Designed miniproteins, single chains, continued (3). Designs and how they scored, part 37

Each design is a single chain, and the fold is of that chain. pLDDT is the mean over its residues in the fold that is shown.

## One batch from the design tools (miniprotein)

Design m9254
Fold by ESMFold2-Fast:
Structure m9254 (fold): chain A 65 residues (1-65)
Amino acid sequence: MGLEYRIENLKLAEEELQRQIDRLKAQIAASTDPNEKAELQSKIDELKRGLEVVREEIARYEAQL
């Protein structure tokens, strides 16, 4: 397994997580329900934690190149 291939897959995961965050932000902007906005924000916070982990893994693998 190439380290470059693993980094590429992690970057694709980063892009997908960012797309999900952007979609949820758009839903918050379109919503008039405070409860729905709070639930969507909670989901964004969870995805941001996942994004941090993915970015840390990318940096760690890039340091091994």
Scores: mean pLDDT 85

Design m9255
Fold by ESMFold2-Fast:
Structure m9255 (fold): chain A 84 residues (1-84)
Amino acid sequence: SMREELLRLVEEVLRRFYPTLPEEHREAFRRTFTGAFRTALSLLESRPEAVERFLADLRALSRLSPVAHPLSPEEAALLEELRA
Protein backbone atom coordinates (compact mmCIF):
# COMPACT_ATOMS: atom_id res chain seq x y z
CA SER A 1 0.00 0.00 0.00
CA MET A 2 1.02 3.65 -0.32
CA ARG A 3 0.99 3.93 3.47
CA GLU A 4 3.47 1.05 3.81
CA GLU A 5 5.69 2.57 1.08
CA LEU A 6 5.57 5.94 2.91
CA LEU A 7 6.66 4.32 6.18
CA ARG A 8 9.42 2.34 4.44
CA LEU A 9 10.81 5.47 2.75
CA VAL A 10 10.54 7.51 5.97
CA GLU A 11 12.69 4.86 7.69
CA GLU A 12 15.21 5.05 4.81
CA VAL A 13 15.38 8.87 5.07
CA LEU A 14 15.94 8.56 8.84
CA ARG A 15 18.66 5.92 8.31
CA ARG A 16 20.46 7.66 5.41
CA PHE A 17 19.74 11.41 5.38
CA TYR A 18 18.82 12.49 8.93
CA PRO A 19 22.19 11.37 10.45
CA THR A 20 24.04 13.59 7.93
CA LEU A 21 22.34 16.76 9.24
CA PRO A 22 24.20 19.01 11.70
CA GLU A 23 22.75 18.78 15.22
CA GLU A 24 21.37 22.34 15.05
CA HIS A 25 19.32 21.53 11.91
CA ARG A 26 17.76 18.27 13.16
CA GLU A 27 14.89 19.77 15.18
CA ALA A 28 13.76 21.99 12.25
CA PHE A 29 13.97 19.03 9.85
CA ARG A 30 12.05 16.81 12.31
CA ARG A 31 9.19 19.34 12.62
CA THR A 32 8.95 20.00 8.86
CA PHE A 33 9.29 16.32 7.98
CA THR A 34 6.67 15.19 10.53
CA GLY A 35 4.23 17.85 9.26
CA ALA A 36 4.75 16.86 5.61
CA PHE A 37 4.28 13.16 6.48
CA ARG A 38 1.06 13.83 8.43
CA THR A 39 -0.24 15.84 5.45
CA ALA A 40 0.65 12.99 3.05
CA LEU A 41 -1.22 10.48 5.26
CA SER A 42 -4.33 12.72 5.22
CA LEU A 43 -4.17 12.88 1.38
CA LEU A 44 -3.78 9.12 0.70
CA GLU A 45 -7.43 8.64 -0.36
CA SER A 46 -8.30 12.10 -1.75
CA ARG A 47 -5.10 13.12 -3.61
CA PRO A 48 -2.88 10.07 -4.30
CA GLU A 49 -0.97 12.08 -6.96
CA ALA A 50 0.31 14.52 -4.30
CA VAL A 51 1.35 11.58 -2.11
CA GLU A 52 3.19 9.99 -5.07
CA ARG A 53 5.19 13.24 -5.54
CA PHE A 54 6.08 13.15 -1.82
CA LEU A 55 7.19 9.51 -2.24
CA ALA A 56 9.45 10.62 -5.10
CA ASP A 57 10.98 13.32 -2.84
CA LEU A 58 11.57 10.74 -0.09
CA ARG A 59 13.25 8.39 -2.61
CA ALA A 60 15.55 11.25 -3.68
CA LEU A 61 16.49 12.02 -0.05
CA SER A 62 17.18 8.33 0.66
CA ARG A 63 19.67 8.28 -2.26
CA LEU A 64 21.77 11.22 -0.98
CA SER A 65 23.85 8.89 1.23
CA PRO A 66 25.11 5.44 0.11
CA VAL A 67 25.36 4.43 3.81
CA ALA A 68 22.39 3.39 5.94
CA HIS A 69 22.96 4.02 9.65
CA PRO A 70 21.21 2.15 12.47
CA LEU A 71 18.33 4.17 13.94
CA SER A 72 19.27 6.21 17.01
CA PRO A 73 16.77 6.26 19.92
CA GLU A 74 15.66 9.73 18.73
CA GLU A 75 15.10 8.47 15.15
CA ALA A 76 13.34 5.29 16.36
CA ALA A 77 11.01 7.41 18.54
CA LEU A 78 10.17 9.66 15.56
CA LEU A 79 9.43 6.61 13.36
CA GLU A 80 7.13 5.14 16.05
CA GLU A 81 5.35 8.51 16.38
CA LEU A 82 4.76 8.56 12.60
CA ARG A 83 3.69 4.87 12.58
CA ALA A 84 1.00 5.50 15.24
Scores: mean pLDDT 77

Design m9256
Fold by ESMFold2-Fast:
Structure m9256 (fold): chain A 65 residues (1-65)
Amino acid sequence: MEIEVTVVAASPELEARARELALEVARELAKQGFDEETITREVRRRLEADPELAGRVLDVRVRIR
């Protein structure tokens, strides 16, 4: 299973951190059988819950292939 994550944030360093976290969360949920929409929603929630990323991530897209 191939997971693609695209993140836009306030800086390249934040984009790298957000992408890493998003990919980790997406892999975990995909293994549990959640669909792309549910995974994307949960990824967004976890990025917003991170103190360094909250309010600094402008967009996130998750694709499962």
Scores: mean pLDDT 81

Design m9257
Fold by ESMFold2-Fast:
Structure m9257 (fold): chain A 74 residues (1-74)
Amino acid sequence: MLAELASLPLIEKGYNREQIAELFEEWARRFEEEGNEEVAEAFRRMAELFRNEDDPEELREKRVEIIAELQERS
């Protein structure tokens, strides 16, 4: 799970940002249904980031921040 949040290998394999965002939104819904709100929120933030952020450097920095917050709370 954390490796999926930390990596951009999906883009390298031809997944576009919209496809990655959709995947993270699905995972967020599943974790929310299981009552894991912290993980669900992290996936929702990742989906929003991939959908809206055009700057690769900002995308990378904010991704690292989301992962760090999740690790501190988990």
Scores: mean pLDDT 68

Design m9258
Fold by ESMFold2-Fast:
Structure m9258 (fold): chain A 82 residues (1-82)
Amino acid sequence: KKYKLTMTVAFDPSRIKPGDKVIIKSGKVEVEGVVESIEGNRLTIVVDKNVFKPGDTVSLYDLEGKELGSGIVESVEPAAPT
């Protein structure tokens, strides 16, 4: 089962695009996700684990470990099955 994670993030728009894989870190939690959509500073990312909650502070990294941005989780909801 997949989940849609919506977050408000301060990031460089030239570094992230829909379809990109990103690493999401919050405290000791680290999860890989795929960017579904970008609307200004709001990102929707599809993840395989429901480990985040609204209000969590998160940092985004690319697969090489470079920081892309940081922000706060707005919502977590079940994604439609593919």
Scores: mean pLDDT 78

Design m9259
Fold by ESMFold2-Fast:
Structure m9259 (fold): chain A 87 residues (1-87)
Amino acid sequence: RQAELDRVVREVQEAADEAIKAHPELGEKYRATQEAVRDALATGTPDAVRTASLALKSMAEELKKAGHTEIAERFEEVARRADEIAQ
């Protein structure tokens, strides 16, 4: 389960790096999202996982506004998997 989340996170990171190069204004929010996800993966606590899920959903909304709907859907998928792990 954690290995599946890690794989999806890597795929999302690769896709997001291309989107952030096109939209540098999203860089700060993306860094905050990466930090939350890294903390959740390192600690495994339910609170850290919930924080990561909220950050991923927030980033997905910004990506949708920027026209990157497919990447936003990947962020939403990671958030859903994080919510499953937190429970």
Scores: mean pLDDT 72

Design m9260
Fold by ESMFold2-Fast:
Structure m9260 (fold): chain A 57 residues (1-57)
Amino acid sequence: GRLAVAKEDVTLAGAENVVLPKGTRVEVLREHEDGTAEVRTADGVVGLVDASKLEIL
């Protein structure tokens, strides 16, 4: 996937709801037409985020 950085604190919605602090690096697994992205954190947590809050690298 592509690397991205959180531009602000963002909620990772999934089986676990976690807040990713600004500056967190994630791997983008899939981008959706509705403006959400499926991402994986360095800790292996997968969930959906608001893609507008990510800077895609």
Scores: mean pLDDT 80

Design m9261
Fold by ESMFold2-Fast:
Structure m9261 (fold): chain A 72 residues (1-72)
Amino acid sequence: LPQGAVDGASDALERAGLTDLSREVRSRGTQYVRSGDNSGVASLVDSAADTLERLGDTESSELLRESSRRIR
């Protein structure tokens, strides 16, 4: 579910200490979900995955990439 992917990305970013980015992803992602913009959701989730991968959280990154592929 697109909202589940947004929530997962936001939660992972918050866990990594990126609270402002987490809040931004949840806000923008929820707007994309409400408008039916699955491409926008997938792009936000991919960006979150890229950020987590750079921080060394490869497990969360892989889960978010999988979620993004299912939304597209």
Scores: mean pLDDT 84

Design m9262
Fold by ESMFold2-Fast:
Formats: structure tokens, C-alpha cells, sequence
Structure m9262 (fold): chain A 76 residues (1-76)
């Protein structure tokens, strides 16, 4: 796995961990997913962006989903 993808996956795992710790950590989960999405955009990695979007959608993080959709439109 490339170092770039490893960093993105790390942020996704942090977001999942924060979400599982309770309602107070949803804002942290959103922020971690936004950071992962920005890294994916920086690396021109559309596949990772789509993966991050699916994670955000699965956890009902609407703000993160909308943010990622804007980034995907910019990259296409």
C-alpha cells in the first residue's frame, strides 16, 4: 500500500473510532473524513475519495458527504 493511501486509511479509521465513542465525537469524525478527502484530492485519488464518501454515508455524516461530493465534481 502506498504511503499516501495509508495516511488516508488512517484518517478514515480515526473517524470510525471517534464515531463509535459516542455522539460528542461526531464533529471529530466529520473533520477526520474532510481531512482524508482533502488528502485524496491532493493526490488526485478519486477511488479513495469515493471510499471516504461511502464511509461518511454509512455513518450518516451528511456534512462530510456534501463536502466530498463537491471535491469529486471538481476532480471530474
Amino acid sequence: MSEKVAKIIGLILDAIGDYLEGEENKERAVQSLKEAAELAKKYNDIDSLKMIRKVAEKFGLEEAVKYIDELLKEME
Scores: mean pLDDT 78

Design m9263
Fold by ESMFold2-Fast:
Structure m9263 (fold): chain A 80 residues (1-80)
Amino acid sequence: FNLSDEVREQFKKALSELLEKKQPTNLEEAKELVLEAIDKVLKTIKDPKQQEELKKAAEQIKAAKNLEELIEKVMELLGA
């Protein structure tokens, strides 16, 4: 994903805050948590190109077939 470091840090912060409140126990809960983190960042960013990239990322999170694929996409979002 072509995300700025600022957007990646905002996503990391949102994801960490959500994980502190509750830990997902299955794939669907994990997807919901990641999508909620993306939605929080989308509400705060001003750059339309970064918004488009995050929406693209959300679609790939929805398409993940298993937990391993989901973790891979989350790591890409974090720049790892």
Scores: mean pLDDT 82

Design m9264
Fold by ESMFold2-Fast:
Structure m9264 (fold): chain A 60 residues (1-60)
Amino acid sequence: SIINEDLQNWGEASRLIHQVYLKDEKVGDETTKQIQDGYASGTFGPYSMKELAKKALEEV
């Protein structure tokens, strides 16, 4: 896992998760898919969408 090298992308991911997953369920469908695609490419590391949302709250 190269998660440490991808941590810079975490800031963007956490912002997206904070806005869409926790506040905007309506648009979560498309954004969730984009996040899952980024997760599959290793951009967000080993985190699931639930873990991403939790991390977003911790960074706020």
Scores: mean pLDDT 52

Design m9265
Fold by ESMFold2-Fast:
Structure m9265 (fold): chain A 61 residues (1-61)
Amino acid sequence: SSEEKKKIEQVEEEVLKELKEKVKEIEASDLSPRQKTIEMARLLADSVDKLLAKIKEIREK
């Protein structure tokens, strides 16, 4: 439905905004370049899982 689409778009923007903020935190850390890459990969995976879970809740019915 059009209502579902709007909710999904809002959730996508929210998750993306949070992801960008967390990426900046990792970049500002004193971790090695390799560890920063690993942490960014984990952050991406977590963000995808969060997005999919929220979309599932919206579409559950």
Scores: mean pLDDT 84

Design m9266
Fold by ESMFold2-Fast:
Structure m9266 (fold): chain A 62 residues (1-62)
Amino acid sequence: SNEEIAREERELSREIKEKAKKGEGIEAARSLLSPEVWEVTEEIGRKLREIGDELQKELEAR
């Protein structure tokens, strides 16, 4: 469901932020990707967050 997708996206985002604070997961993942691929990955992540945020607002406005 849309709620499940939004919840999983929020949870994943939170986990990524927590790992980034500890400096482990994000830097390790970044080192495995070429700069070009990393740039695309960041763009995809940004768009997914925007979609999730829009869906959340739509659900809360009902």
Scores: mean pLDDT 67

Design m9267
Fold by ESMFold2-Fast:
Structure m9267 (fold): chain A 99 residues (1-99)
Amino acid sequence: KEELAEKIGKEVSDALYQFLIDGRKSQGVTPTPSEKQFLEGFATSIGQHVKDLVLQSDGIPDPKEVAQQALDKMGITNQDLKDKLIPLIAEVIEKVIKE
């Protein structure tokens, strides 16, 4: 249903944004307002792609496949970044589906 896809997209955006901010802080960097705005836009775009993929899915989507496809649509080719983001996004999708 559309409501489930909306919720998944929002939860992915929120979780990814928090993960990225926490990652910057762990590097000893306080994110600037401009950097926060950029990271929020990035997280929101990924969440939107996840939402669209869930809406286009026939049946129950595989969370890891959805995460992989969303990152591919964003043009993300860095394997180390994919290795970190795919499990995070997939976990959020699975958690929302269980609710």
Scores: mean pLDDT 81

Design m9268
Fold by ESMFold2-Fast:
Structure m9268 (fold): chain A 77 residues (1-77)
Amino acid sequence: HMLSEEEVLENALILMIAVERAIAKHSTDPEEAAASKKIADELETMLNQARAEPDPERRRQLLEEAIKFYREAVKKL
């Protein structure tokens, strides 16, 4: 069993969302909690958009864009 590139990217986004949701729930810093909630909400929206895309190549591009967004978002923290 080998995961497809799309499955790897989707699983990475699911994990990123779960991590940010956990930070939002358990952080004692209200600014950190608010930032993580916003990041998780935006990543979930992008994941849902990618899942709705019927073209696998376009879906992969949307997943890559979501990961890029996450990298840029965490740099600003």
Scores: mean pLDDT 84

Design m9269
Fold by ESMFold2-Fast:
Order: structure tokens, then C-alpha cells, then sequence
Structure m9269 (fold): chain A 76 residues (1-76)
């Protein structure tokens, strides 16, 4: 399901983010917690911040995973 794909992508994003920095890993984990509590607006904002940081860090793999997770979220 799209929800299962989203969950898998968020888990991959957290793992990748933690390899870049524990700080960005914490931000992506915050996005997941916001989603889990149904806070859609905070989730979307935190995801945009996460993508911006990933771009600044130059981690194209993290940018790809975060963008795919955002697309999966919008298709749920």
C-alpha cells in the first residue's frame, strides 16, 4: 500500500539522515512523530526543513528519499 511505502521511506530517511548527522536524524524523526499524531501541517513543514538541510549537506540520496516520502504522503 502507499502507506506501507511511506513508512518504509520514512524509516530509510531516518537511517540515512543519522549517517549524515544525528541532528538531521532528530529532525526527520520529529517529522515522523508529527505524522503519527496526525499533525499534517507540522509534518509538511518539518519535511520541507529536512529536505532543505539535506540539500545544504549535499546528500543527494537523503534528498531523493525525503522527496519520495513526501510524494507518497500526498498520495495517501
Amino acid sequence: SMRDQFRQLMDQAIDRANKVSSDIGGIVMLAKKQFDRGDRDSFETTMLISISIAVQKGDGELVRILNEAAVAFEQM
Scores: mean pLDDT 89

Design m9270
Fold by ESMFold2-Fast:
Structure m9270 (fold): chain A 81 residues (1-81)
Amino acid sequence: SHSELEQLEMRIAHELTELADELRAQGASFEEIAAALERFVAERKAELARTLDPESYARAAANLDRGLATLLRQLREEYAA
């Protein structure tokens, strides 16, 4: 359902932010965090591709890519300060 997909997307977004915060707390570089977040999104997309229809997958994948891009921009600005 649409609501279930939205909840899943919100959970993934939360996990993505938590991963970034954890790696920052461990002293990871921006490049290390970026690589880890990209791997995380790729793994979540692979899981979604196995469970969702192609149209729902395309929408969810686009939303995850947008979320990742936003988080990476915010992190880059923070590391530049």
Scores: mean pLDDT 86

Design m9271
Fold by ESMFold2-Fast:
Structure m9271 (fold): chain A 73 residues (1-73)
Amino acid sequence: AKKLYEDIKKNIKRVLDYHGVEVPEEVIDKIAKAIADLGPIITPEQRLKIVEEALKDLDVPESVKLDIATSFI
């Protein structure tokens, strides 16, 4: 649903702002869409895998990736 996508995107931005990390908007959109498309039946491990793959080419600390992956629990 559009609302789920927007809520996920807002939460990713909140985590990034907390850590002072800048990530391109298109990468945030990609992560939010991938998580939203899998819906409510998604494991923390699946979420972390999506985040790690999307941020693979960016120098983002593992702690930030983990916080994004666990921020919806």
Scores: mean pLDDT 76

Design m9272
Fold by ESMFold2-Fast:
Structure m9272 (fold): chain A 73 residues (1-73)
Amino acid sequence: MEHATVEAEIYDAETGELLKEVRAEAVLENGEVVEESEEVKVYGDATGKKVTVKLDSEVNGVKSSRTLEGVAP
């Protein structure tokens, strides 16, 4: 398993405003996050909104990014 730092930014998909930041330390297996611990900052209520989630990870200087779309629970 590899250790990584992951940062997630949750944006309102309609306005582009940052609603939530999550910073996590993660354990990865085959490039997937299998374990994490999180710190969360909330700037706005995302509940029921369409959101865009940007995930940035770094493992020993190797950067990976993904973008997810969905509706916040």
Scores: mean pLDDT 71

Design m9273
Fold by ESMFold2-Fast:
Structure m9273 (fold): chain A 83 residues (1-83)
Amino acid sequence: MESEEDIEAAILESLAAMQLSIAKRVAPTASPEELPELLELLERAIELAREAIELAKNPEIREAAEEIVREAERLREELRARQ
């Protein structure tokens, strides 16, 4: 049976994945002026993914959200180094 917490966690994970995907797509061609907006997007993705980890009872959702946090943190560090 579908858990309300798992449904909510899946929504949060999906939103985090979408924001990370946008940041990954824009990052290679981003100008210095665009970096602050991308950093905000990545920080929001990390926040959403962490909320998903806290709510998720399903290990697959939790693992997916944990990977989003790892990828977003790596990209955030890369973009900060470009400033």
Scores: mean pLDDT 85

Design m9274
Fold by ESMFold2-Fast:
Structure m9274 (fold): chain A 99 residues (1-99)
Amino acid sequence: SSYVEKMQQQLNLAREHARRVSGYDAASGQKLLDLLDAFERNQSSVSGAEEMVARLRKAASDTKAAALAAGNADLAAQAEALQQHADDALSYLQKYFAS
C-alpha cells in the first residue's frame, strides 16, 4: 500500500532525528526510539497508534522545551522535526484505514 510505504518512510525519518537527539541526550533519544517502535507495533489499529503518537508528541515537546531552556537550538529542531514526521506517519496510517 502506498500509504503504508509513506508511513514507513516518515517513521524512518523520525528515527533518524531520534538518533540525533541521542547524541545530545541518550535517555531522551532512546525514549523517542522506543515510542516509535511502539507506534510500529501498534499500527494494526488507529487508536493504538494515536495513543503512541500522543505519548511521542509529549516526549518530543518535553525534549524541545528542555533544549530551548539549555540554549540548544539544534536539539530543539531535531525534536520538532521528529514530532512532525510522527504526525505525518499517523496521518498516512489514518488514510490507509479510511481507504
Scores: mean pLDDT 89

Design m9275
Fold by ESMFold2-Fast:
Structure m9275 (fold): chain A 59 residues (1-59)
Amino acid sequence: IKEGVEKIKEYGKKGKLEEAEKVYKSLKEKTEEHWEAIIESYRNNGKIDKAEELEKEKE
């Protein structure tokens, strides 16, 4: 997995959403894998509203 994707997923699994979000926002390059990882982390931690916001931004 690309650099950052594993960290986002790991923080999400541990419930450290703020850390996952910081990793995502600090990325020089954002790929679909990074975007999917952060959305999945939000959904898995009950932040459905934030996941929906990111999905709308991908439009």
Scores: mean pLDDT 75

Design m9276
Fold by ESMFold2-Fast:
Structure m9276 (fold): chain A 76 residues (1-76)
Amino acid sequence: LTDPLVLFGVRSEAELRALIRRALEGSGIAAPTEEQVAAVLDLLRRANPSVAAVARLLGLSREQAQRLLGLLERQE
């Protein structure tokens, strides 16, 4: 993931946060916290987050982290 705003076709951080919240919900997190959304946003602003890094920071299984990244990629 290079530039998350460009990659996902969003114009603002608020739109990106909404997209991340939806992806977290699709990954089995019924009520994503603002802390979880901020953690994903920070990872996406860094170069190419690994599935292991996403899983570790969010307390998710690797399968849930893979699903989350896949849902974000589909938003183009």
Scores: mean pLDDT 67

Design m9277
Fold by ESMFold2-Fast:
Structure m9277 (fold): chain A 67 residues (1-67)
Amino acid sequence: MITETLKLPRKLTMEEGIEIGRAVLSIEGVKDVKINPEKAEITITAESKEALEAAKKKAEELAKEIL
């Protein structure tokens, strides 16, 4: 498994964190998502590099729309 932490443009509300976390976790091959709203960070654990890259893209797209 591969784990990476992404930095978001600003700190999250609880609701924003839940929305982004659920969407990223729904991606095939993503096993775990941890959100730190105070640090504006998402930590993604995936089965493959391809799943991780898809999850990162989804998180960045949602952050752009929501934040």
Scores: mean pLDDT 79

Design m9278
Fold by ESMFold2-Fast:
Order: C-alpha cells, then sequence, then structure tokens
Structure m9278 (fold): chain A 96 residues (1-96)
C-alpha cells in the first residue's frame, strides 16, 4: 500500500513519475499519440492521483498540489476534460 511508504520513498516515486511523464511527452511530441503511449499515460495518471492523495493526507500540501497539477495535465493530453478540471481545481484549493 502507498500509505505504508516512508516520506523519502514517496518523494522518490514522485521523481520517478516526473521522469516517466517527461519521457512520454517527448515521445508524443516526436511520434504523435499511439495506443501504447496512451496506455502508459493512463497508468501514469492513476499513479499521480494516488501519490497526490497520499501527499495531501500527510500535509505535504505544495507537493500534493504539484502532483494534482501533473495529473490534470496528463488528463488533458488524454482528452479527459472532466478529470483534468477536477485535478486542477484540487491543486488550486491546495495553493490557497
Amino acid sequence: SISSLSNEELLEQLQELKQQYKELSQQIEANGMTPELEAELLKLQVQYGLIAEELERRGMTDLAAEAYSEAGAISELLGNLHAALADYNKAIELYE
């Protein structure tokens, strides 16, 4: 369970997700969206959501807002406007 991770392990996972997003974004820019890249973005979206919720639960508000913003950006790339709006609104709430 993600809730069993230390703060250090959770931050390490967040860094791994950031690298995966950067790599996927570069592949999409170079080659366009493929079914394989879309599937990887969907996995990444779920992982960012889970990490964002856990960061928020731990009171790591700035990092949670960042993770929600990234989840929203991924949702936009996937064409899921409703999910993107929900994540962006959550990030805005956490910055207040």
Scores: mean pLDDT 87

Design m9279
Fold by ESMFold2-Fast:
Structure m9279 (fold): chain A 65 residues (1-65)
Amino acid sequence: MVIDAEELREMLESLGIRLAPEDASEEEKRKAAEKTLSVFDKDGDGVLDEEEIKEFEKVLQTLTS
């Protein structure tokens, strides 16, 4: 399974993490999600594979618990 920028954004928002200000444009919100994705997407294909998702979840676990 893979996660795209939109699904990554929804996951982070469910945890109370916002990638852009609430009053930002939809384009700015999308770009913020894409930039966050690119930090974990070392492959550069625009999605996170299963290994990158596991690394991302490990980082979130450290920050939230």
Scores: mean pLDDT 73

Design m9280
Fold by ESMFold2-Fast:
Structure m9280 (fold): chain A 90 residues (1-90)
Amino acid sequence: MAEALEALDELADVLNRLALRTDSVELTLLVMQVSIAKLLAEKGRLEEAAETLRRVAERAKRILSAEEQAEVLPLLERAIALLEAAARAS
């Protein structure tokens, strides 16, 4: 669980830094969605957290540049995998 929450924090930090550099409302909305996923994970709602991140990944593929996707999508994939592993361990 702690590793999944750390991955979510890392993802949020990367997205927030991109949002600040690009002044992007769309990136700010992705940061908000990741924050929602973290709140769900902290409440033990791990499957809902993973589903929220899958929706973030689909949106990210549509709105991010290829360079931004290369930075963000691996972090999203890692966070989703860790949440799914934590859900199976419960």
Scores: mean pLDDT 83

Design m9281
Fold by ESMFold2-Fast:
Structure m9281 (fold): chain A 79 residues (1-79)
Amino acid sequence: MTKEQLIQALDNVRDTILGLKRSGEPVEWSQGLARGMSILLRKAGFQEAADLLEQGAKAPTNEEILDYVDQARNVVRQS
């Protein structure tokens, strides 16, 4: 997976979490998305971004998960 594909995947995850938050869905859905994305980032060699999303997967609110997604996106973009 390319850097551009990873950024697009992070943007898609962010948009999905925003939709889940607006619909009042359980935070566990957003945590699951962050966990899945952390695995992909780690396999692609973005260890710092993967660690951020592992923290996001444990975060108790959608707002905190989104902050971790935004941080991970910034790390990937800067590499």
Scores: mean pLDDT 89

Design m9282
Fold by ESMFold2-Fast:
Structure m9282 (fold): chain A 117 residues (1-117)
Amino acid sequence: KEKEGKELAEKLSDKNEGVVIEAIREIIEKAKDKTIVLPTIPPLVELLSDKNLRIRLAAVLALKEILKAIPELAPEVVAAGAVPPLEALLSDKSEVLAEAARETLALLEEHLAKLYP
């Protein structure tokens, strides 16, 4: 399972959009498996700033699903530098992407407040 997470993390750096999108779909399907998703968080955060709108949207949705499935990973998402690129996405031309970023930031704030009472 550690090998599966590392292989998915490596695929997120692929030059082929289809490979990246399929890796993100598999991460979403396995969002409840902490061992698989933990190594994917830093490369997912990097994809929040990708030039390709579809990749940015997929990365936001993957982080949102991970946070919904494993709220305790909120500190890891923040440590990977997710907050600044998510805040930038609030101004994106895509209404769907901006709304997904808003929802993801709200989940981070809620989960962090509950973990550090």
Scores: mean pLDDT 85

Design m9283
Fold by ESMFold2-Fast:
Structure m9283 (fold): chain A 85 residues (1-85)
Amino acid sequence: AFSHEELQEIEKILKEELAKLSKTVSEDELNKLEAGAQALLMAMMRSKSFEEGVKKYLESARKVFSDEMVKILEEIAEKVKKKLE
């Protein structure tokens, strides 16, 4: 399970990455990415490991989101993982 401090760091990283994307994507795409990032965070919190949560989430996301959006969500997840070390 993640500590309160780790969860705060994850939320901070997600906000920073979404803020960077807001300069390059449309408002509709940004809203979908924000929803996708929140769903990813919830999947990580409910899973036994970060890797398990991300894998299951991305498999589900590939059925609903475009390949381009899934790739962005994968990049966000990878940045979160690097910060958790």
Scores: mean pLDDT 74

Design m9284
Fold by ESMFold2-Fast:
Structure m9284 (fold): chain A 96 residues (1-96)
Amino acid sequence: DDEKALRALVEKALEALRELAEALRENGGPGSEIVEELRRALELAREDLLAGTMELINAAQRGRNRALKTKGSKEAGERGAEGVERIAKELEELAA
């Protein structure tokens, strides 16, 4: 149950990160600031996978809300989305 619950939480984080990347590509927003917040959550996940994954979900949801409220440049959005996709890949590798 604990392993299954953790796996479900990781899948939820990956979905939230995917939705964030899509929002950044469509609307732009503060991509670098969002990626920095996600990077801090990922570093927490390296030491405490459960706590870090929960923080990644929260940070991704906050980031998506910010991206939807603030229109940025296409270039900033693309760079932010690429940063989010790198975070998602590192989380998948960490959880494997």
Scores: mean pLDDT 85

Design m9285
Fold by ESMFold2-Fast:
Structure m9285 (fold): chain A 71 residues (1-71)
Amino acid sequence: KVEELLAKYDEVTRNALEILVQKLLDAGVSEEEIVEILSKPPRQALEELARKYVELNPDMVAGGRAGAAAL
């Protein structure tokens, strides 16, 4: 069903989304959550997938975790 939702996208976009979807599934995100995200408008779906991927791979955030309290 994820593949069916992705099939309507441009080939380049679909390939990029397939990679992100696979990484999210490997990280333990349910297929149901991914389907729900992909059912949203394309712009919102991309933002949600990217956000989830960053949250699951914090090393890719380029910093920005909890260094705030040296005082």
Scores: mean pLDDT 66

Design m9286
Fold by ESMFold2-Fast:
Structure m9286 (fold): chain A 82 residues (1-82)
Amino acid sequence: GEKALKAGEELLLAVETNPDTTGKEAANGADGGLKLAKAEGDPEAAKGFEEGRKIGLEHPDDPKAAREAAEAALEGARKGYS
């Protein structure tokens, strides 16, 4: 849905503007996007945000994991919007 897509875009922008963003911080952003995706009935966005949350929580102190989490979330949100 539109809200899930916007959440995914905002998460990636936040990580790109602050490259020291941790995996835990990105996972928190992905959890917010997951709630929006579920509320919109968007299973592809939900899948992307779930994967992003998992990546961030597995590597909570890693800025590289933050970027990978945000990219996974946005990919799923884009698929759900198409």
Scores: mean pLDDT 88

Design m9287
Fold by ESMFold2-Fast:
Structure m9287 (fold): chain A 88 residues (1-88)
Amino acid sequence: AAAPLTAEEAREAAEKFIEAVKNKDWEAAEEEARKVEAAIAAGSLSAEEALAIAERIAETLLKVVHGASDEEIAAARARLAAHREALA
């Protein structure tokens, strides 16, 4: 079996994914996304840590890929916060 990533390696992969998306390097972004997904599946990240990473990725994708305004990002952040509160 492939060795699971540590929580630290998963966080590093998430940062590399964000940088790849900002640079529009979709090949690198896909590779780093697979590493983060594998770490989540292996339980290397807590649910709270995984959610925090997902929120940062979503904000980056909205801003870089979809050209979202700061207002749209703020609205998306508020919706994610409401969902987090509803799941608690």
Scores: mean pLDDT 70

Design m9288
Fold by ESMFold2-Fast:
Structure m9288 (fold): chain A 65 residues (1-65)
Amino acid sequence: SMKKKRVTLTAQTAGSEALMNGQSLDDAIKKAEEAAKKTGKELGASEDDIKEAIQTAKDSLQKTL
């Protein structure tokens, strides 16, 4: 639970930074996925938690536009 929340926040931050830098939504989603996978592995989060965090970040980024 806590690991999943941390991964989700990190992914959302990476995606939001990409959008703020003028990158496309597709690029922002890629950055969010990269951040989620990296942070998830570092924290020892489950693959399911990482996948769920990525989906949450994608949904959040899509709603920002």
Scores: mean pLDDT 83

Design m9289
Fold by ESMFold2-Fast:
Order: C-alpha cells, then structure tokens, then sequence
Structure m9289 (fold): chain A 61 residues (1-61)
C-alpha cells in the first residue's frame, strides 16, 4: 500500500499543479488503473479528509 499511496500522491500533486479539480484527479487515477476502493485506501493512508476522499473517489466512478 505504501508504493500505491506514493503513486496516488504524485498524481494528485501533478493534477493540482495543472489546475485540475479533485473530481478530475479522481478520473485520472481511474485512467491509471486504480479502483475507487484502492484510491480510498491510499488517500486514507495519506491522511486526507473524508470530504476530500469522497470528491476524488466520485471522480473515479
């Protein structure tokens, strides 16, 4: 999970630098092959708030 969390964090950082919304970042994570459950687990491990996790996971659906 640590390696998955690092990959998720890198994608989030790049997306925010590009001006993407959390939902758009979630869509990018899904395009990279992460499931909504994997995204939720990685974001929980990284200490994201439930509100931020829900927005990102919704974008991945």
Amino acid sequence: IRELAQQVQDIIREGLLEGLTYAEIGKRLAEQGFSPEEIRAALTFLGFSDEMIDKIVEGAR
Scores: mean pLDDT 79

